# Designed miniproteins, single chains, continued (2): the designs that were tried, part 78

Each design is a single chain, and the fold is of that chain. pLDDT is the mean over its residues in the fold that is shown.

## One batch from the design tools (miniprotein)

Design m6699
Fold by ESMFold2-Fast:
Structure m6699 (fold): chain A 68 residues (1-68)
Amino acid sequence: MLAPDEQKLPSSLVGRIVGAIIRDDEEAVLEIAKELAEKGLSVDSLIRLLEKQGKHEVAEKVREIQEE
């Protein structure tokens, strides 16, 4: 079921994720995705953000983390 909050990440998380993307630190992005999944949070917003930034390869890796 889609909730409004799932469409966008909280500003605090977005800042951390954007920082990793700006640094082109794919490993940091994947680590954040893993933390979100472990906490039971959806990584869908992160995947969309990565795709918007042209990080298709990292977005795919984030999807596999979500699949478990």
Scores: mean pLDDT 70

Design m6700
Fold by ESMFold2-Fast:
Structure m6700 (fold): chain A 75 residues (1-75)
Amino acid sequence: KTVVAAAGKGVPLAREIAKQTGADFVEAPTAPEAVLLAASKGAKKVILVTDDPREAEQAKKIAEKLGLEVEVILV
């Protein structure tokens, strides 16, 4: 199951990606929280869209620990 997860300025692009792909969409105040929310919805793959590189790195480490495939798009 693929989930598009968004934080900050990544939200508008993430909504469009989810709409075009039919994937589930989640939004949170920070990228790490968005990845945790995606995991709670049964994600096996997360497409993370965010504007904060530091939060993106933290989110990637969390996803790897949870066994999730993660793809990051920085805006």
Scores: mean pLDDT 84

Design m6701
Fold by ESMFold2-Fast:
Structure m6701 (fold): chain A 104 residues (1-104)
Amino acid sequence: SAAAARFAALEAAVEAARARAEREGLSARELLERGTVENAAVALELTAEEGRDAAVAAQAEALLREYYAELARELAAAEKDPERRARLLQLAEMYEAGKPPPAP
């Protein structure tokens, strides 16, 4: 499905960003400053591993919630099943309300 393809592409982008961060010794803040969802995901992982920089963690989580809310709305617009569409719209509203983003 289109949804599965988009999730697979994001997973691959996160893995590439993680490998680059490890290779180049990038901090969570430097990753967040790049402004992409894949770099925000890696930034959130690093802040969780170190138990530090709550401000960077909060900003990364907010960016991920915004991305997943938008993705859920895009998937809902393409969804032909009304019950699945309603669940996707509810999921988008939950992310907008502060539900934690899924782990990469």
Scores: mean pLDDT 82

Design m6702
Fold by ESMFold2-Fast:
Structure m6702 (fold): chain A 71 residues (1-71)
Amino acid sequence: SEEEREGQERAGRLGTAAAPVAAKLAHDQWKKLGGDSSPEALTQISNAAAGPAADAVRQAKAELERERKRR
């Protein structure tokens, strides 16, 4: 269905926007922790990436809505 396809494309675009932001911030936080991979460090790494990754998703959603209004 078209709705299913649009949903998959939207999810793909949101993932593409979030993934590099999350990866970079996770790596940066991991380096700040001296390369520590303990459960405590992994929690801090996840928390450091979560907010900015969510911001990237919100920005991508806004761009998708602008595209829809132009079509």
Scores: mean pLDDT 73

Design m6703
Fold by ESMFold2-Fast:
Structure m6703 (fold): chain A 86 residues (1-86)
Amino acid sequence: EKEELLKMTLDEFLKLIAKGDYDTVKKIAELKGIDKKIVELYIKSVKNELTEEDIYKLLGLDPETTPSEVVREKIEEMYKELKKLM
């Protein structure tokens, strides 16, 4: 139920990702006002499936002009944002 999703801790959220229950993860993000793009990058990161191209696409960044350090900083910022909203 929606009320139970809102009470979820970071550890429980990570367990959902580990189980592959991405629909529930996305619903939690939507209920808490988290950008779906941030959630998708986080899911891919936890699964070790995240590519540099995925990051550029989801953040609307130019792959030719954006340095890798900026990409890493954006991933870290997104992770911190998820923790603030959980």
Scores: mean pLDDT 65

Design m6704
Fold by ESMFold2-Fast:
Structure m6704 (fold): chain A 100 residues (1-100)
Amino acid sequence: ASQEEVEEAVNTLIELYEEGKIKIEVDGGFLFITTSDDPEVQEKVREALAILEASGHVAVLQSGNTFVVAVRGGEEELAKAKTGKEALEALRAYLLRKLA
């Protein structure tokens, strides 16, 4: 994935979080994204995360409505985030640095 595609994908996740459509938690350097049962929200999250996986720096596992996101080498930066928005902003900054 290009820097532009990765930036747009994370911005989509930030927008969904600010709209209250997804919940974000950080535990053990992993990002946990929980969606509603809305299939359109689930599809947008899946599409955004597929772009992040295509960067080569992210691995994603889905269990029900929860997506577990592992950021290779970014675990400590994610663990410093105090809010879901800060976690997504840290993820965006990390990935853009790796693709630079």
Scores: mean pLDDT 85

Design m6705
Fold by ESMFold2-Fast:
Structure m6705 (fold): chain A 60 residues (1-60)
Amino acid sequence: SEIDKEIKERMEKLRAERAANPQAILQKTLENSDKIIELLKKAREQGLTPEEINELLKKS
């Protein structure tokens, strides 16, 4: 779906931005970001909507 494509593109941009500004990112923050992206991918693979994913991210 188009939503899946948008999620993938956002994740790629987020990773690129973190790589461009490593000094601004603490190790813990980087690990948390990667964990969130992993959860997002798994949720979409399971067929969750972006709204449902936002709820999951809120509780993570």
Scores: mean pLDDT 67

Design m6706
Fold by ESMFold2-Fast:
Structure m6706 (fold): chain A 70 residues (1-70)
Amino acid sequence: SLSEEIRKRYEEILPKRVDELVETHGLPRELAEAIVEFFYGRITPEELLEVARKAGNKGLELLARYYLKQ
């Protein structure tokens, strides 16, 4: 499907996007990975919430909870 083709294409660039968030914006790698994976539709809001809680990032917890309420 087109969605699967898009996901395979993004697998080529996702590591670069993560590295940009870590090295340019100073985000912890686990948070950068969760942000990239979530916005590219590769993880669920539940998985984002777990990563945010383990990292203590309240902004991402609120974002994940927002999507869980939908």
Scores: mean pLDDT 74

Design m6707
Fold by ESMFold2-Fast:
Structure m6707 (fold): chain A 92 residues (1-92)
Amino acid sequence: MLAEISKETLARMAEAYQAGIEKASELTPEEIEQKKQKLKELQAQIDALVEEYKATYPDGPMPEEMARRLADLLVEAVEPAAILEELEKKAK
C-alpha cells in the first residue's frame, strides 16, 4: 500500500512533519493553542468522513472524491500534530 503512494506525496508529508518539529520551538503559547484547536477541528472532520465512508461503503473502495478530501485533511493535520508531539516529547 505505501509503495502505491507517490514519492512526491510522501516527500511533502515528510517535509510538513519536519517543518512542524522545527517550528515547535519558535511558536508562542497562543500559537500553540491555535494549533491544538486546529488539530481538534481537523480530527473531528476526519472522524466524521471515515464514519460516513464506513456507513455508506462498508466493504467497498473509498470513492475518489472522498479519498482526496481525506488526504487533504490528513496532510493539513501533519504539521500541527508534529508540533504538538515534539512539544510533548520536550516537556518530559
Scores: mean pLDDT 74

Design m6708
Fold by ESMFold2-Fast:
Parts: sequence; structure tokens; C-alpha cells
Structure m6708 (fold): chain A 95 residues (1-95)
Amino acid sequence: MELKKKHEEELKKAEEFIEKQLKEVKEWAEKNLSPEEAKLLIEAAEEVGRALLEKLELHHKLELGEIEEKEYQERLEELTEEIRKRAEEVEKKLA
């Protein structure tokens, strides 16, 4: 079972994708928001990025048999809901 190399590659791609998205968020925020609002959006985006990496790590644990399918699904739903609530909070404060 050669999953370790696949997991390392997937994590690297996810980290690069998140860095690219964070850069785009920072550039947009700096152009369209006040410094205080930009900071709020950037911090929220960084928290969302961390949650997305945690989702990937959970998937890797499931593939390795380190976590049960039910626990994986429950954790995945919790992380998805945290992302949703954070986005809603930012929208409410910046709208």
C-alpha cells in the first residue's frame, strides 16, 4: 500500500492552492475594504484554509484505517459547518 507518497503530494497541492486563494483574497480585500475590514476577512480566510487542510488530513486517516467512516463523516460535517458559519459571520460584518 503506497498511500504515503500520494498523501504527501495531495497535501502539497492543497497547501499551494490555499496559498494562492489567500493571496487573491488579500489583494481583493486591500482594494475594496478598509484596513480593519481587510484584516477581518484575511483572518477568516486563513481559518477556512486550516479547516480545509484538516478535512484532507481526515480523509488520509480514513484511507489508512486510522479513523472509522462514521467518525470521518461526522468530523467532515463539523468542519463544513464551521466554514459556513465563518463565511456568514464575515458577510454579516462586512455587508
Scores: mean pLDDT 80

Design m6709
Fold by ESMFold2-Fast:
Structure m6709 (fold): chain A 109 residues (1-109)
Amino acid sequence: MEVEEAVERAEREIRRDLEEAVREFGEGRAEALLAAGLIAAAALLEEGAKADPDPERRELYEALARVYLRRAEELYAKASPEDIEETLALLEESKATATLARLREFLAA
């Protein structure tokens, strides 16, 4: 699969996921929840890139991780501080330790 085609598909999927999340959770909360999910997905892609001996697949994983992190930054800029705190609290209650650690690193950067 070509990197450009995979990036374009990821961008389309993020837009659809945002539209659905806004319908379900409303504005602000939808952006915070989707951003947390994208940061978690980017972390998995980065670990996949480190583990994969195929340089072509590594490039694909790294490109997708960059798209997800860029979109997460844009989504957090639209989320309220209250929505971000609620998302962090939900991740703590769900014991989503890896996702929570990555999200905290992202917010500190």
Scores: mean pLDDT 76

Design m6710
Fold by ESMFold2-Fast:
Structure m6710 (fold): chain A 98 residues (1-98)
Amino acid sequence: MDDAQSFFQQGQQFFQQGDFDRAIDMFRRGISLSDSDSMIRDMRRNLGDAHFRRGDFDRATGSFQSAISIDPTDTVSRQNLSRSLEAQGRFDDARQAR
């Protein structure tokens, strides 16, 4: 069993239950154990969404930027980055992220 994949799945489950604190902990653990760029990207994106749902827009922005650094073509992460930047009042940065 891949421990990184197990933490990713647990993080997704906690996120679906609205337990964003536990989701964040699971995604961080999964990222630390993963050597897969695609899996790290997906977990970084989900970590950003969990931070966004908690109202932690600074951490959400950082997580989405990290996901985009792994895959610049990730439209979902770019759109979520834009939303997070708008939530911070960073409207010019949000426009450039699209």
Scores: mean pLDDT 85

Design m6711
Fold by ESMFold2-Fast:
Structure m6711 (fold): chain A 87 residues (1-87)
Amino acid sequence: MKEKVLKELRILTDESAVKAAEEALRFVKELKGEEAGVLIIYDPSQPDAAVVAASLKRLFLEAGADAVAVAPPDAAAIAAARAAVLA
């Protein structure tokens, strides 16, 4: 079985989201021989962050990520999302 490599991103502002998108796209495009997993962590108190996270999920899947999950900054939600991406 191919090993999955997980990249975790935190989205707090528009500037943070742009940087996170660039880093994850680079990770997905440069990863060879293994499956690419991406976890997007967003602040639900910021109304645009959830919309940006959903757009980034689509963008990463279109770029060739094998699995993408989105979670609020809650330890249980993050743990569940990590498990789902790595499964």
Scores: mean pLDDT 74

Design m6712
Fold by ESMFold2-Fast:
Parts: sequence; structure tokens; C-alpha cells
Structure m6712 (fold): chain A 93 residues (1-93)
Amino acid sequence: MPSDEELLKEAAELAREAIVKYNEKDYEGAIELLEEAIKLLEKTDQNDPRVLENLARVLEFLAKVYEELGDYEKAEELRKKAKELLEKAKELE
């Protein structure tokens, strides 16, 4: 299986590709890439503040994409989850 460092790198690459899709207004493509990045990050050490901070950033971007699609309730849910992860990351530092 890939290492935690390899999973973090792959998740970062997917998030970068999602930015390109978002700028092209391919919001569905951006969501697919961001959901894949989340799956990779969830396979890493959930007690690593770096992992939690990266997961929170991906969730914030996913929230922004859902807001562009008019799904404000899902965007708010994702932002709340991102905030909880950032609070947990701060406690682990």
C-alpha cells in the first residue's frame, strides 16, 4: 500500500486538478476530484495535525463548489466539519 507521504502528495495533486476544474466551471469534475482527495486523506493518520489541516482545506474547497451549485445546506455542513477538524488539529499541536 502507498505510504502516508505518498497519500498526502496524491491528495494534493487531486486538489490542484480540482482548482483547474473549478476555474473552468466544471463543478461536478471538481467535486469528483475533491471527494477522491478526501478518501486518500482519510486513509492516513487521523491524529496527524498536518493530515487534519489538509482535510479541512479540501472540505472548505468542496463547500465552495457546492455553494456555486446552489447547495448551501451541504456547503454549511462541510464548513462545520472543516472547523471541527482545524480545532482538533490545534489540540494535537
Scores: mean pLDDT 85

Design m6713
Fold by ESMFold2-Fast:
Structure m6713 (fold): chain A 71 residues (1-71)
Amino acid sequence: SVEEGKKLYEEYFKAGVGEDGEGGTYRSLKGMSRDDIYVLLITGGVIPDLTKYFSEEQIESLVDYLMTFNK
């Protein structure tokens, strides 16, 4: 869910990616497709392999939240 994804983002990613996905220490997430964001997360492009720390449902929730930046 977007709510769960927001919680995960604020806890683990906000400091590196920024409040609205503008990239900070990481590349901007704005303009990326859902599939591109998902691949980035599972390949460690933003953080080390998330499949070791989060369930598939949590990863999907994070992607759901990140898609809100592509308005």
Scores: mean pLDDT 62

Design m6714
Fold by ESMFold2-Fast:
Structure m6714 (fold): chain A 69 residues (1-69)
Amino acid sequence: MSASAEQLRAAARAAASLLPADAAETVLGKVDALIDQGDLEGAERLLLEEVSRHAPLEAVVAAIRAAVA
């Protein structure tokens, strides 16, 4: 899936709002670093893995849908 860097950053910010502040900052930093390297697939995968450890899957999906739609 070829999500744009802007869409991934929006999704990351939405998903990060479901995380503790420390975890949100770490995840956003890692996602931004991968996007800046051009690894959009790696950024998307990392975001899903990290957020799913901290928030229920249904809440993550709802936040991402709200940010993208």
Scores: mean pLDDT 74

Design m6715
Fold by ESMFold2-Fast:
Structure m6715 (fold): chain A 90 residues (1-90)
Amino acid sequence: SMLEEGLKLIEEGAKSKDPKEMGRLVSRGGGLAGNALSRLKDPEKARKLGEEALKIVMEALKRAKSIYAVQGAVAGALAVIGGIIHAELS
């Protein structure tokens, strides 16, 4: 599923030793996860799954040493949060 693909990318990004790869993977993964969450039409489930995704994003952010990695992780986090908000509004 799109959510599972997103979570896998976030996990790969969090484990990456390359800051550019970390940023790219976490940003892409967060975008896919956020899109999937927005489609659930179940705010409680979206929040729970989104919080799980955000925990992994925060782990990537803690390891981010370059501005590129930080920007990617922040973009990923915002996409997940946006997905949760859209699920709550629908």
Scores: mean pLDDT 83

Design m6716
Fold by ESMFold2-Fast:
Structure m6716 (fold): chain A 119 residues (1-119)
Amino acid sequence: SEAEKKKEEEEVEKIRKLEDEIGEKLSEFIRELKELLIKGDLKAAEEYVEKMLKETSNELEKELIRLIYEGLLNKDLEKFYEEVKELLLKNGFSEEQAEIIAEALKEGIEVVLESIEKE
């Protein structure tokens, strides 16, 4: 029915908006954290992570913020990828969505680490 099709379209749009909003927030978080780490201000980086965790109401976003920070500190990108993928799968993302998002975040961290090593 048209009513069922409209509900499916509304659910797809909500998921897409949530993915876009999470992506934008995490991209800004990674950008700000990169600038702090390039400056060598580990204390300011830790305080920024704590602030983001306090201001974020979404548990998935909090866990992703923690994983991003830990990935930058330990530099284990494969472990980071697997942990992000597992977290997304547990939160109802498809295998394809989880792989795409985990790879994008892994690439983002890799770019940050390369920038820190050059500065």
Scores: mean pLDDT 75

Design m6717
Fold by ESMFold2-Fast:
Structure m6717 (fold): chain A 93 residues (1-93)
Amino acid sequence: SLLTTKPEKKEYDPKVVKIIEELINNSPLINAFSKEEIINTVAYIIEELLKKNISVEEFEEEFKKIFDSLSGEQAALAGLVLEAYKKYLESLK
């Protein structure tokens, strides 16, 4: 599952990273994980979504299907990914 994938240490799109940094302070994940770990995880997932041409709507639909099986941390991560991905794609218009 994308929500259980560990991030690879690599350089991500700076625009994606900036969006995540702006959103991260409002996420409950900051209480459990480092900012670097959250940024790397979210950026990795967004890059994978872009590579697979997965739309915001497709990601949201899959999230809704598995919501009841997610931990609070996994749900918070998926929510942050959805918000960051939507904001990134809107920034390209």
Scores: mean pLDDT 75

Design m6718
Fold by ESMFold2-Fast:
Structure m6718 (fold): chain A 80 residues (1-80)
Amino acid sequence: KPTIEDILNVIEEVFTEKNVPKELLEEALEAAKRISTSAIEKKLPFQTILGMIQIHLKMLGIPVGTINEILERITKLYKS
């Protein structure tokens, strides 16, 4: 299964490819790290953690296509 580090790396890679502003990238990474850390401490399922990250990125105004690309790349890491 992918680690928190793997999740954060995918977000950074996709945002860089899509030329997302640095300020929004930093906010998204901080939020994803906080969500992932808290959810792992609570022993939540990995799919629940991904759902929480997806909701937060949508709340930040990230385009649905960009969010879907992030989730697809994370899912590929999970299947590897």
Scores: mean pLDDT 78

Design m6719
Fold by ESMFold2-Fast:
Structure m6719 (fold): chain A 94 residues (1-94)
Amino acid sequence: SAMEEAIRYAYLLAEFARTGIIPEIKPEDIDLDKLSDYELFMAYLVMNLLTDPAFVQGLLSAISKITDPELRNKMLQLFNDTIEALRKAGIPVP
């Protein structure tokens, strides 16, 4: 479902925030039934934060300052894919 896809992308952003590393797993390969209650909670927190235009602007500004072009491009892609997944799920993102 669109909501499950949104949760998968939000989980990947939450994991990046926790570790500084983008997980190598593709969103479609994430089994939501295997996520802990804490991992699901963090994914929902990220989804909520992404509804705030000020937070989104700050996050985009931070990503633009990443000096490693490979990491910067991967973060921009993950951000854009996450926002698209949230919009498809009917979540009010900027």
Scores: mean pLDDT 87

Design m6720
Fold by ESMFold2-Fast:
Structure m6720 (fold): chain A 71 residues (1-71)
Amino acid sequence: LVDGAKKAMTTLSKTLGVEKAAKYGQKAVEAAYQGDKKKMEEYIKKLEKTSKNPLLVSATKVIANTVMAKR
């Protein structure tokens, strides 16, 4: 039976979802640095689906596209 302790673990898992969104942003920038436009765009799409923070999404797009454009 799910008790208070397991409910706390479920809440932590939702918090980890926010951290996962940040990881997608970082992977998008890393893909841009490697010149992999397809992986960059894929990670940005995953970030958009996972994150409700428009500033994080917008900032990641600007940084990743700037890194890609430097080539």
Scores: mean pLDDT 66

Design m6721
Fold by ESMFold2-Fast:
Structure m6721 (fold): chain A 93 residues (1-93)
Amino acid sequence: KLEEIEKRLEEIVEKLKPKAEEALKEIEATPKEEQEELKKKKNRELMKEAFEEFVKVLKEAGVPQEVIDKLIEEVKENTSEETAEIFEEAVEK
């Protein structure tokens, strides 16, 4: 049950680590004036991919759509509008 979801979440994190490291190196190689803009763009891309994989894991684990919908609402309540939009995009059919 929970242990299976945890393992699959760890796999997502491991899959995204190389991409996050590449993004960090690209940001460091960018002029400081443009770093914040690039960082925001890379963070959006990585978060979207992470949310897509996360929702996929939840659906494959048999988590009801109602629970996923409530999780989206909770994310919107406890995070920025920008992060909430990324999460909504990830769950869109």
Scores: mean pLDDT 73

Design m6722
Fold by ESMFold2-Fast:
Formats: structure tokens, sequence, C-alpha cells
Structure m6722 (fold): chain A 88 residues (1-88)
């Protein structure tokens, strides 16, 4: 759907911005510390991995929280029934 396409594009833009920020920070550090091209590439690779790991961690935590909420609903069917019946 168009909504899924917009969400995906927004996620791609956010990731791109995070990677760009990390790259700028690494380049500025390399310039300040006089690091060679090989060391700069290593730091860029590490920063890239960190951005991706942080993104994946956030997604994993969101999935775990959603699953925990589903388990709670499954464990308390009478509470679900009360809500469905409009009894608060």
Amino acid sequence: SMEEERRRRAEELRLGLALARAAVEVRERAEREGLDAEEQRRLLAEAHERVLADRELARRLAREMAEELRKNEELEPEEEEAIRLGLE
C-alpha cells in the first residue's frame, strides 16, 4: 500500500541521516587525531555497524514488548471478555 511505501521511505531517510551523521563524526575525529585512511575506514565500518545494531535493537525491543502484551491478554481471558462486553 501507499502507506507502507511512505513508512519504508521514511525509515530509509532516517537510516540515511543516522549513517551520514556517524560518517561526519568519524571524519571530524580522523581530522582532529590525524588518522590515516585505513584507520578512518575502520572507524566508519564500526560506526556503520553500531547504527545498524541500534536500529535492530530498537525493532527487537518493540517486537518483544508487543509479544509480552499479547501474552498478558492470552493469560487473562476474563479481563478481555469484560472489555468486550463494555463492563469497563
Scores: mean pLDDT 70

Design m6723
Fold by ESMFold2-Fast:
Structure m6723 (fold): chain A 74 residues (1-74)
Amino acid sequence: MTLSLEEAKKKIDELAAETEKRLKGASKEEQEQILLEFAKKVGEIIKQVPEEDKEEVERYALGKFLRIADAIAR
């Protein structure tokens, strides 16, 4: 199934929100596992978008990841 750019961004937003929720109160080991799962799921979303949109979706996901990482560091 092919995802539009907007659908991919929405799925990444939902994953980022769920990931942030799971990271609250998680141990260091759990945080590593949760972030790995997030990265894998983002990869599957990117795989489903048209070739011309992949870089945009990757950039969007990186922005979300950096925000999550900043929140954990505080």
Scores: mean pLDDT 81

Design m6724
Fold by ESMFold2-Fast:
Structure m6724 (fold): chain A 65 residues (1-65)
Amino acid sequence: MSIALDEKEILRALADIYSGLGDVLEKQGKKEEAVKFYKEASNIYEQAGDKERAQELKEKAKSLE
């Protein structure tokens, strides 16, 4: 696969940022925006190989739809 170890670490950090932004937006009552950030974070975690975290965020996004 084309993603190296360092790239996976960067992707996980990026996914953590998107997940955190989703949490902030959810707490502000911006549910639709929070869902978008959770979906982006989930996609990035999946790309980073963090399948468990990706699934968590997919479920969280669905619960807010």
Scores: mean pLDDT 81

Design m6725
Fold by ESMFold2-Fast:
Structure m6725 (fold): chain A 64 residues (1-64)
Amino acid sequence: SKEAALAQLQNYAKSRFNDDPQALAEVQQLIDLFKAGKLTQVELDNALNEIAEKYGKPQVSALL
């Protein structure tokens, strides 16, 4: 379940940020930290929303 949710989040992030390499790199770094257990789900959601706002993308909270 958690692995499936993480895979869905990764695919969504790639789709939403595919046109901006810098935004995609920042999102990938956050996902990697979450996978390593260094970031809580709340911290991940907040950081993803900050990146979305920074790059003018819709918020990602709907996936979490």
Scores: mean pLDDT 71

Design m6726
Fold by ESMFold2-Fast:
Structure m6726 (fold): chain A 79 residues (1-79)
Amino acid sequence: SLEQLQQQLQQQRQQLQFDAAEQEAFVIMREKVFGDKAVAELELQRIRLQVQLAEAPPEQHPALQARIAEVDKQIAELK
């Protein structure tokens, strides 16, 4: 009947809207989690480089400082 067809179409519409909202929520959650993880990994790398700088001979300081500056730039681009 026409009534059954209208009910079927309404259920299909609701399912498609739910699936779209779920996909969008998943993308947002994934971007936030991976963004936060990327920043944390870069901050850990920065700490490791600072420890290396403290222990390194003076001739290695320019290279380590340049790498720290590059990591700082990457952190700024993600925030």
Scores: mean pLDDT 76

Design m6727
Fold by ESMFold2-Fast:
Structure m6727 (fold): chain A 85 residues (1-85)
Amino acid sequence: SAEAKNMEKLLEMLAQIQQKLREAADLIAAGAPKEEVLAVIDEARALAQQALAFAQKNNMPQSVIDGLQQALAQLDRLAEEVRAA
């Protein structure tokens, strides 16, 4: 069904976001410059915004939309923590 295909695409996008978050964590652990960490967080944020737009365009469940909005808020918090460190 179209709904199943949309869910599969969303899960693929979420996997890409998780990969970027792992990259950011690895950079933090390695003591990389803040600019490099923030660049990867910005990439994760762009992917999360694309996922949110995709979910909204395809009328995906409100719980999915809410989860993506929460993820974006958490990414903004993470960026603030990195800048403050």
Scores: mean pLDDT 89

Design m6728
Fold by ESMFold2-Fast:
Formats: sequence, C-alpha cells, structure tokens
Structure m6728 (fold): chain A 75 residues (1-75)
Amino acid sequence: LSRELEGEALAALGRMQAAIGKQLAAKGDLESAIESYEKAIELYEEARRLGYEEAKEYIEEVKAKKAEVEAKLKA
C-alpha cells in the first residue's frame, strides 16, 4: 500500500463514521452522534495528511455538523 492508497481508505472509513453520526443525530442520540463525527474528523485529518486532498472539504462539513449537534445538546 502507498500513502495515497492508505489516505483513500481512511477517507472511506471517515465517510462511514460521518454517515453513522448523521443517522444517530436524526434519532436524537446526540452524544453518540458527536462521537461518530469526532472519529470521522480524525480519519479525514489523517487521510489529508497522507495526500487525500478532498478530505479537507469533508473535515469542514463534519465539523459543521458536529457543531450543530453540540448546540442542540447544550440547549
């Protein structure tokens, strides 16, 4: 495996975690949704570090979704 291929694989895992987070947030499981979004961000940040440039956009999107869920949890 090259670094580029590893980055692509990590981005795929991040995408899965983000999807889980969205589903949990829709069900009202806000704490678990935040956890899944945090995992997605970690995976995307590593993917970007390994050269998967698209991960930058995904990180921004997931951070925004996490902030929305955190705002609901605090309200």
Scores: mean pLDDT 84

Design m6729
Fold by ESMFold2-Fast:
Structure m6729 (fold): chain A 100 residues (1-100)
Amino acid sequence: APVLEHRLSDEARKELRKIAEEFKEKVEEIANKDLSEEEKVKKFYELFKETAKRVLEVAEKHGLDKESMKLALLSEVQELAKEYNLKIDTTELRKIAEEV
């Protein structure tokens, strides 16, 4: 990530970091709720869609490549889902990213 990080302004970095922190906190809340695995996965997809929209707004505002930002977000989201043992479909994540 050194080349991508070097292209980010301090303002873009702060906005993306805040979005990432809020996303992680909300994923932890979903994982810890007394819900079925199916309901947790559904809430994760809803949260991912909202987060993807916010990330793309930051990309548009700061002249960042939207496709590169989508790929970076998909990678981080997949790792976080593994950390919390959420059985997400990576094909569904890609579809959501294309809708935004």
Scores: mean pLDDT 81

Design m6730
Fold by ESMFold2-Fast:
Structure m6730 (fold): chain A 70 residues (1-70)
Amino acid sequence: MPSPLEQLKEMADRMLETLERQNASDESVEAMKDSILDMGRRQGLSDEELKELDEYIEKRIKEMNEKRKE
């Protein structure tokens, strides 16, 4: 059974793939990140888990944004 952190990372990947396909706005991408981090906070993730989740999502967003800008 995946941990809550692992589940949220998988959810972020799925959401980012959908947003990339739809050429979604930067505001939609930011809202998605905020929603996933909020879910982590509500689930009681530790500060270290929230940091890992934030870094993971930021890395994925940067990769997507580089592709979209170029």
Scores: mean pLDDT 79

Design m6731
Fold by ESMFold2-Fast:
Structure m6731 (fold): chain A 90 residues (1-90)
Amino acid sequence: TEAEEHAQQAVEHLDRAIEAARAGDLATAARHLGQGYIHGLKAAELAGDQEARDEIQALSTRAADALRAGDTDAAVSHLERMREVLEKLR
């Protein structure tokens, strides 16, 4: 479905964000988080999953805040949780 396609794109971007964050490339991590958020939010909306929408928004905000603070461990944790939410939508 269109929802599953957006969820897959979101997961791929979050995987790249996690790799970049672990490598200390916070700018690249933030860019991929942004793309993962856009596709993830669309996937949840198309699936009609309000709980997933709320979790994606909250986790994206926490991950972005952690990246700005240079807290790579917290950023990776939030990105991994966001990925788990999106995995359930595919």
Scores: mean pLDDT 91

Design m6732
Fold by ESMFold2-Fast:
Formats: sequence, structure tokens, C-alpha cells
Structure m6732 (fold): chain A 60 residues (1-60)
Amino acid sequence: LTREQLLALGEFLEEKTGIPAEFAAALVEGALEGGGTPEQIAESIEEEVGVDKEEVLSYL
């Protein structure tokens, strides 16, 4: 996953949740480093903030 993709996902999450883009991107990066799959991360985001997981997956 590139830094640009992480930032784009972060900006998307900021628009939907109000969490700063850089902070949201860092959370996703940490989950990937912890061994989370893109699908698991997208599911977690959907559950916590109500954003559609398919939209999140499009950035991953």
C-alpha cells in the first residue's frame, strides 16, 4: 500500500467521520502492520463508523 493510497483513504474517512485524514491514515497503516487484511480493516471501519466496506476496499 502506497503513502498516497493511505492518505486518500484517510481523506475519505475524514469526510465521513471528521477524524483528521493523517490520523485516520495512521490507524489503517497500524492495522496493516499488525497483520490485518484489507477486508478485515474495511469491515472494522464499517462497523465502527458506518462507512461502506466496499468503498473503503476501493482505496486498498
Scores: mean pLDDT 79

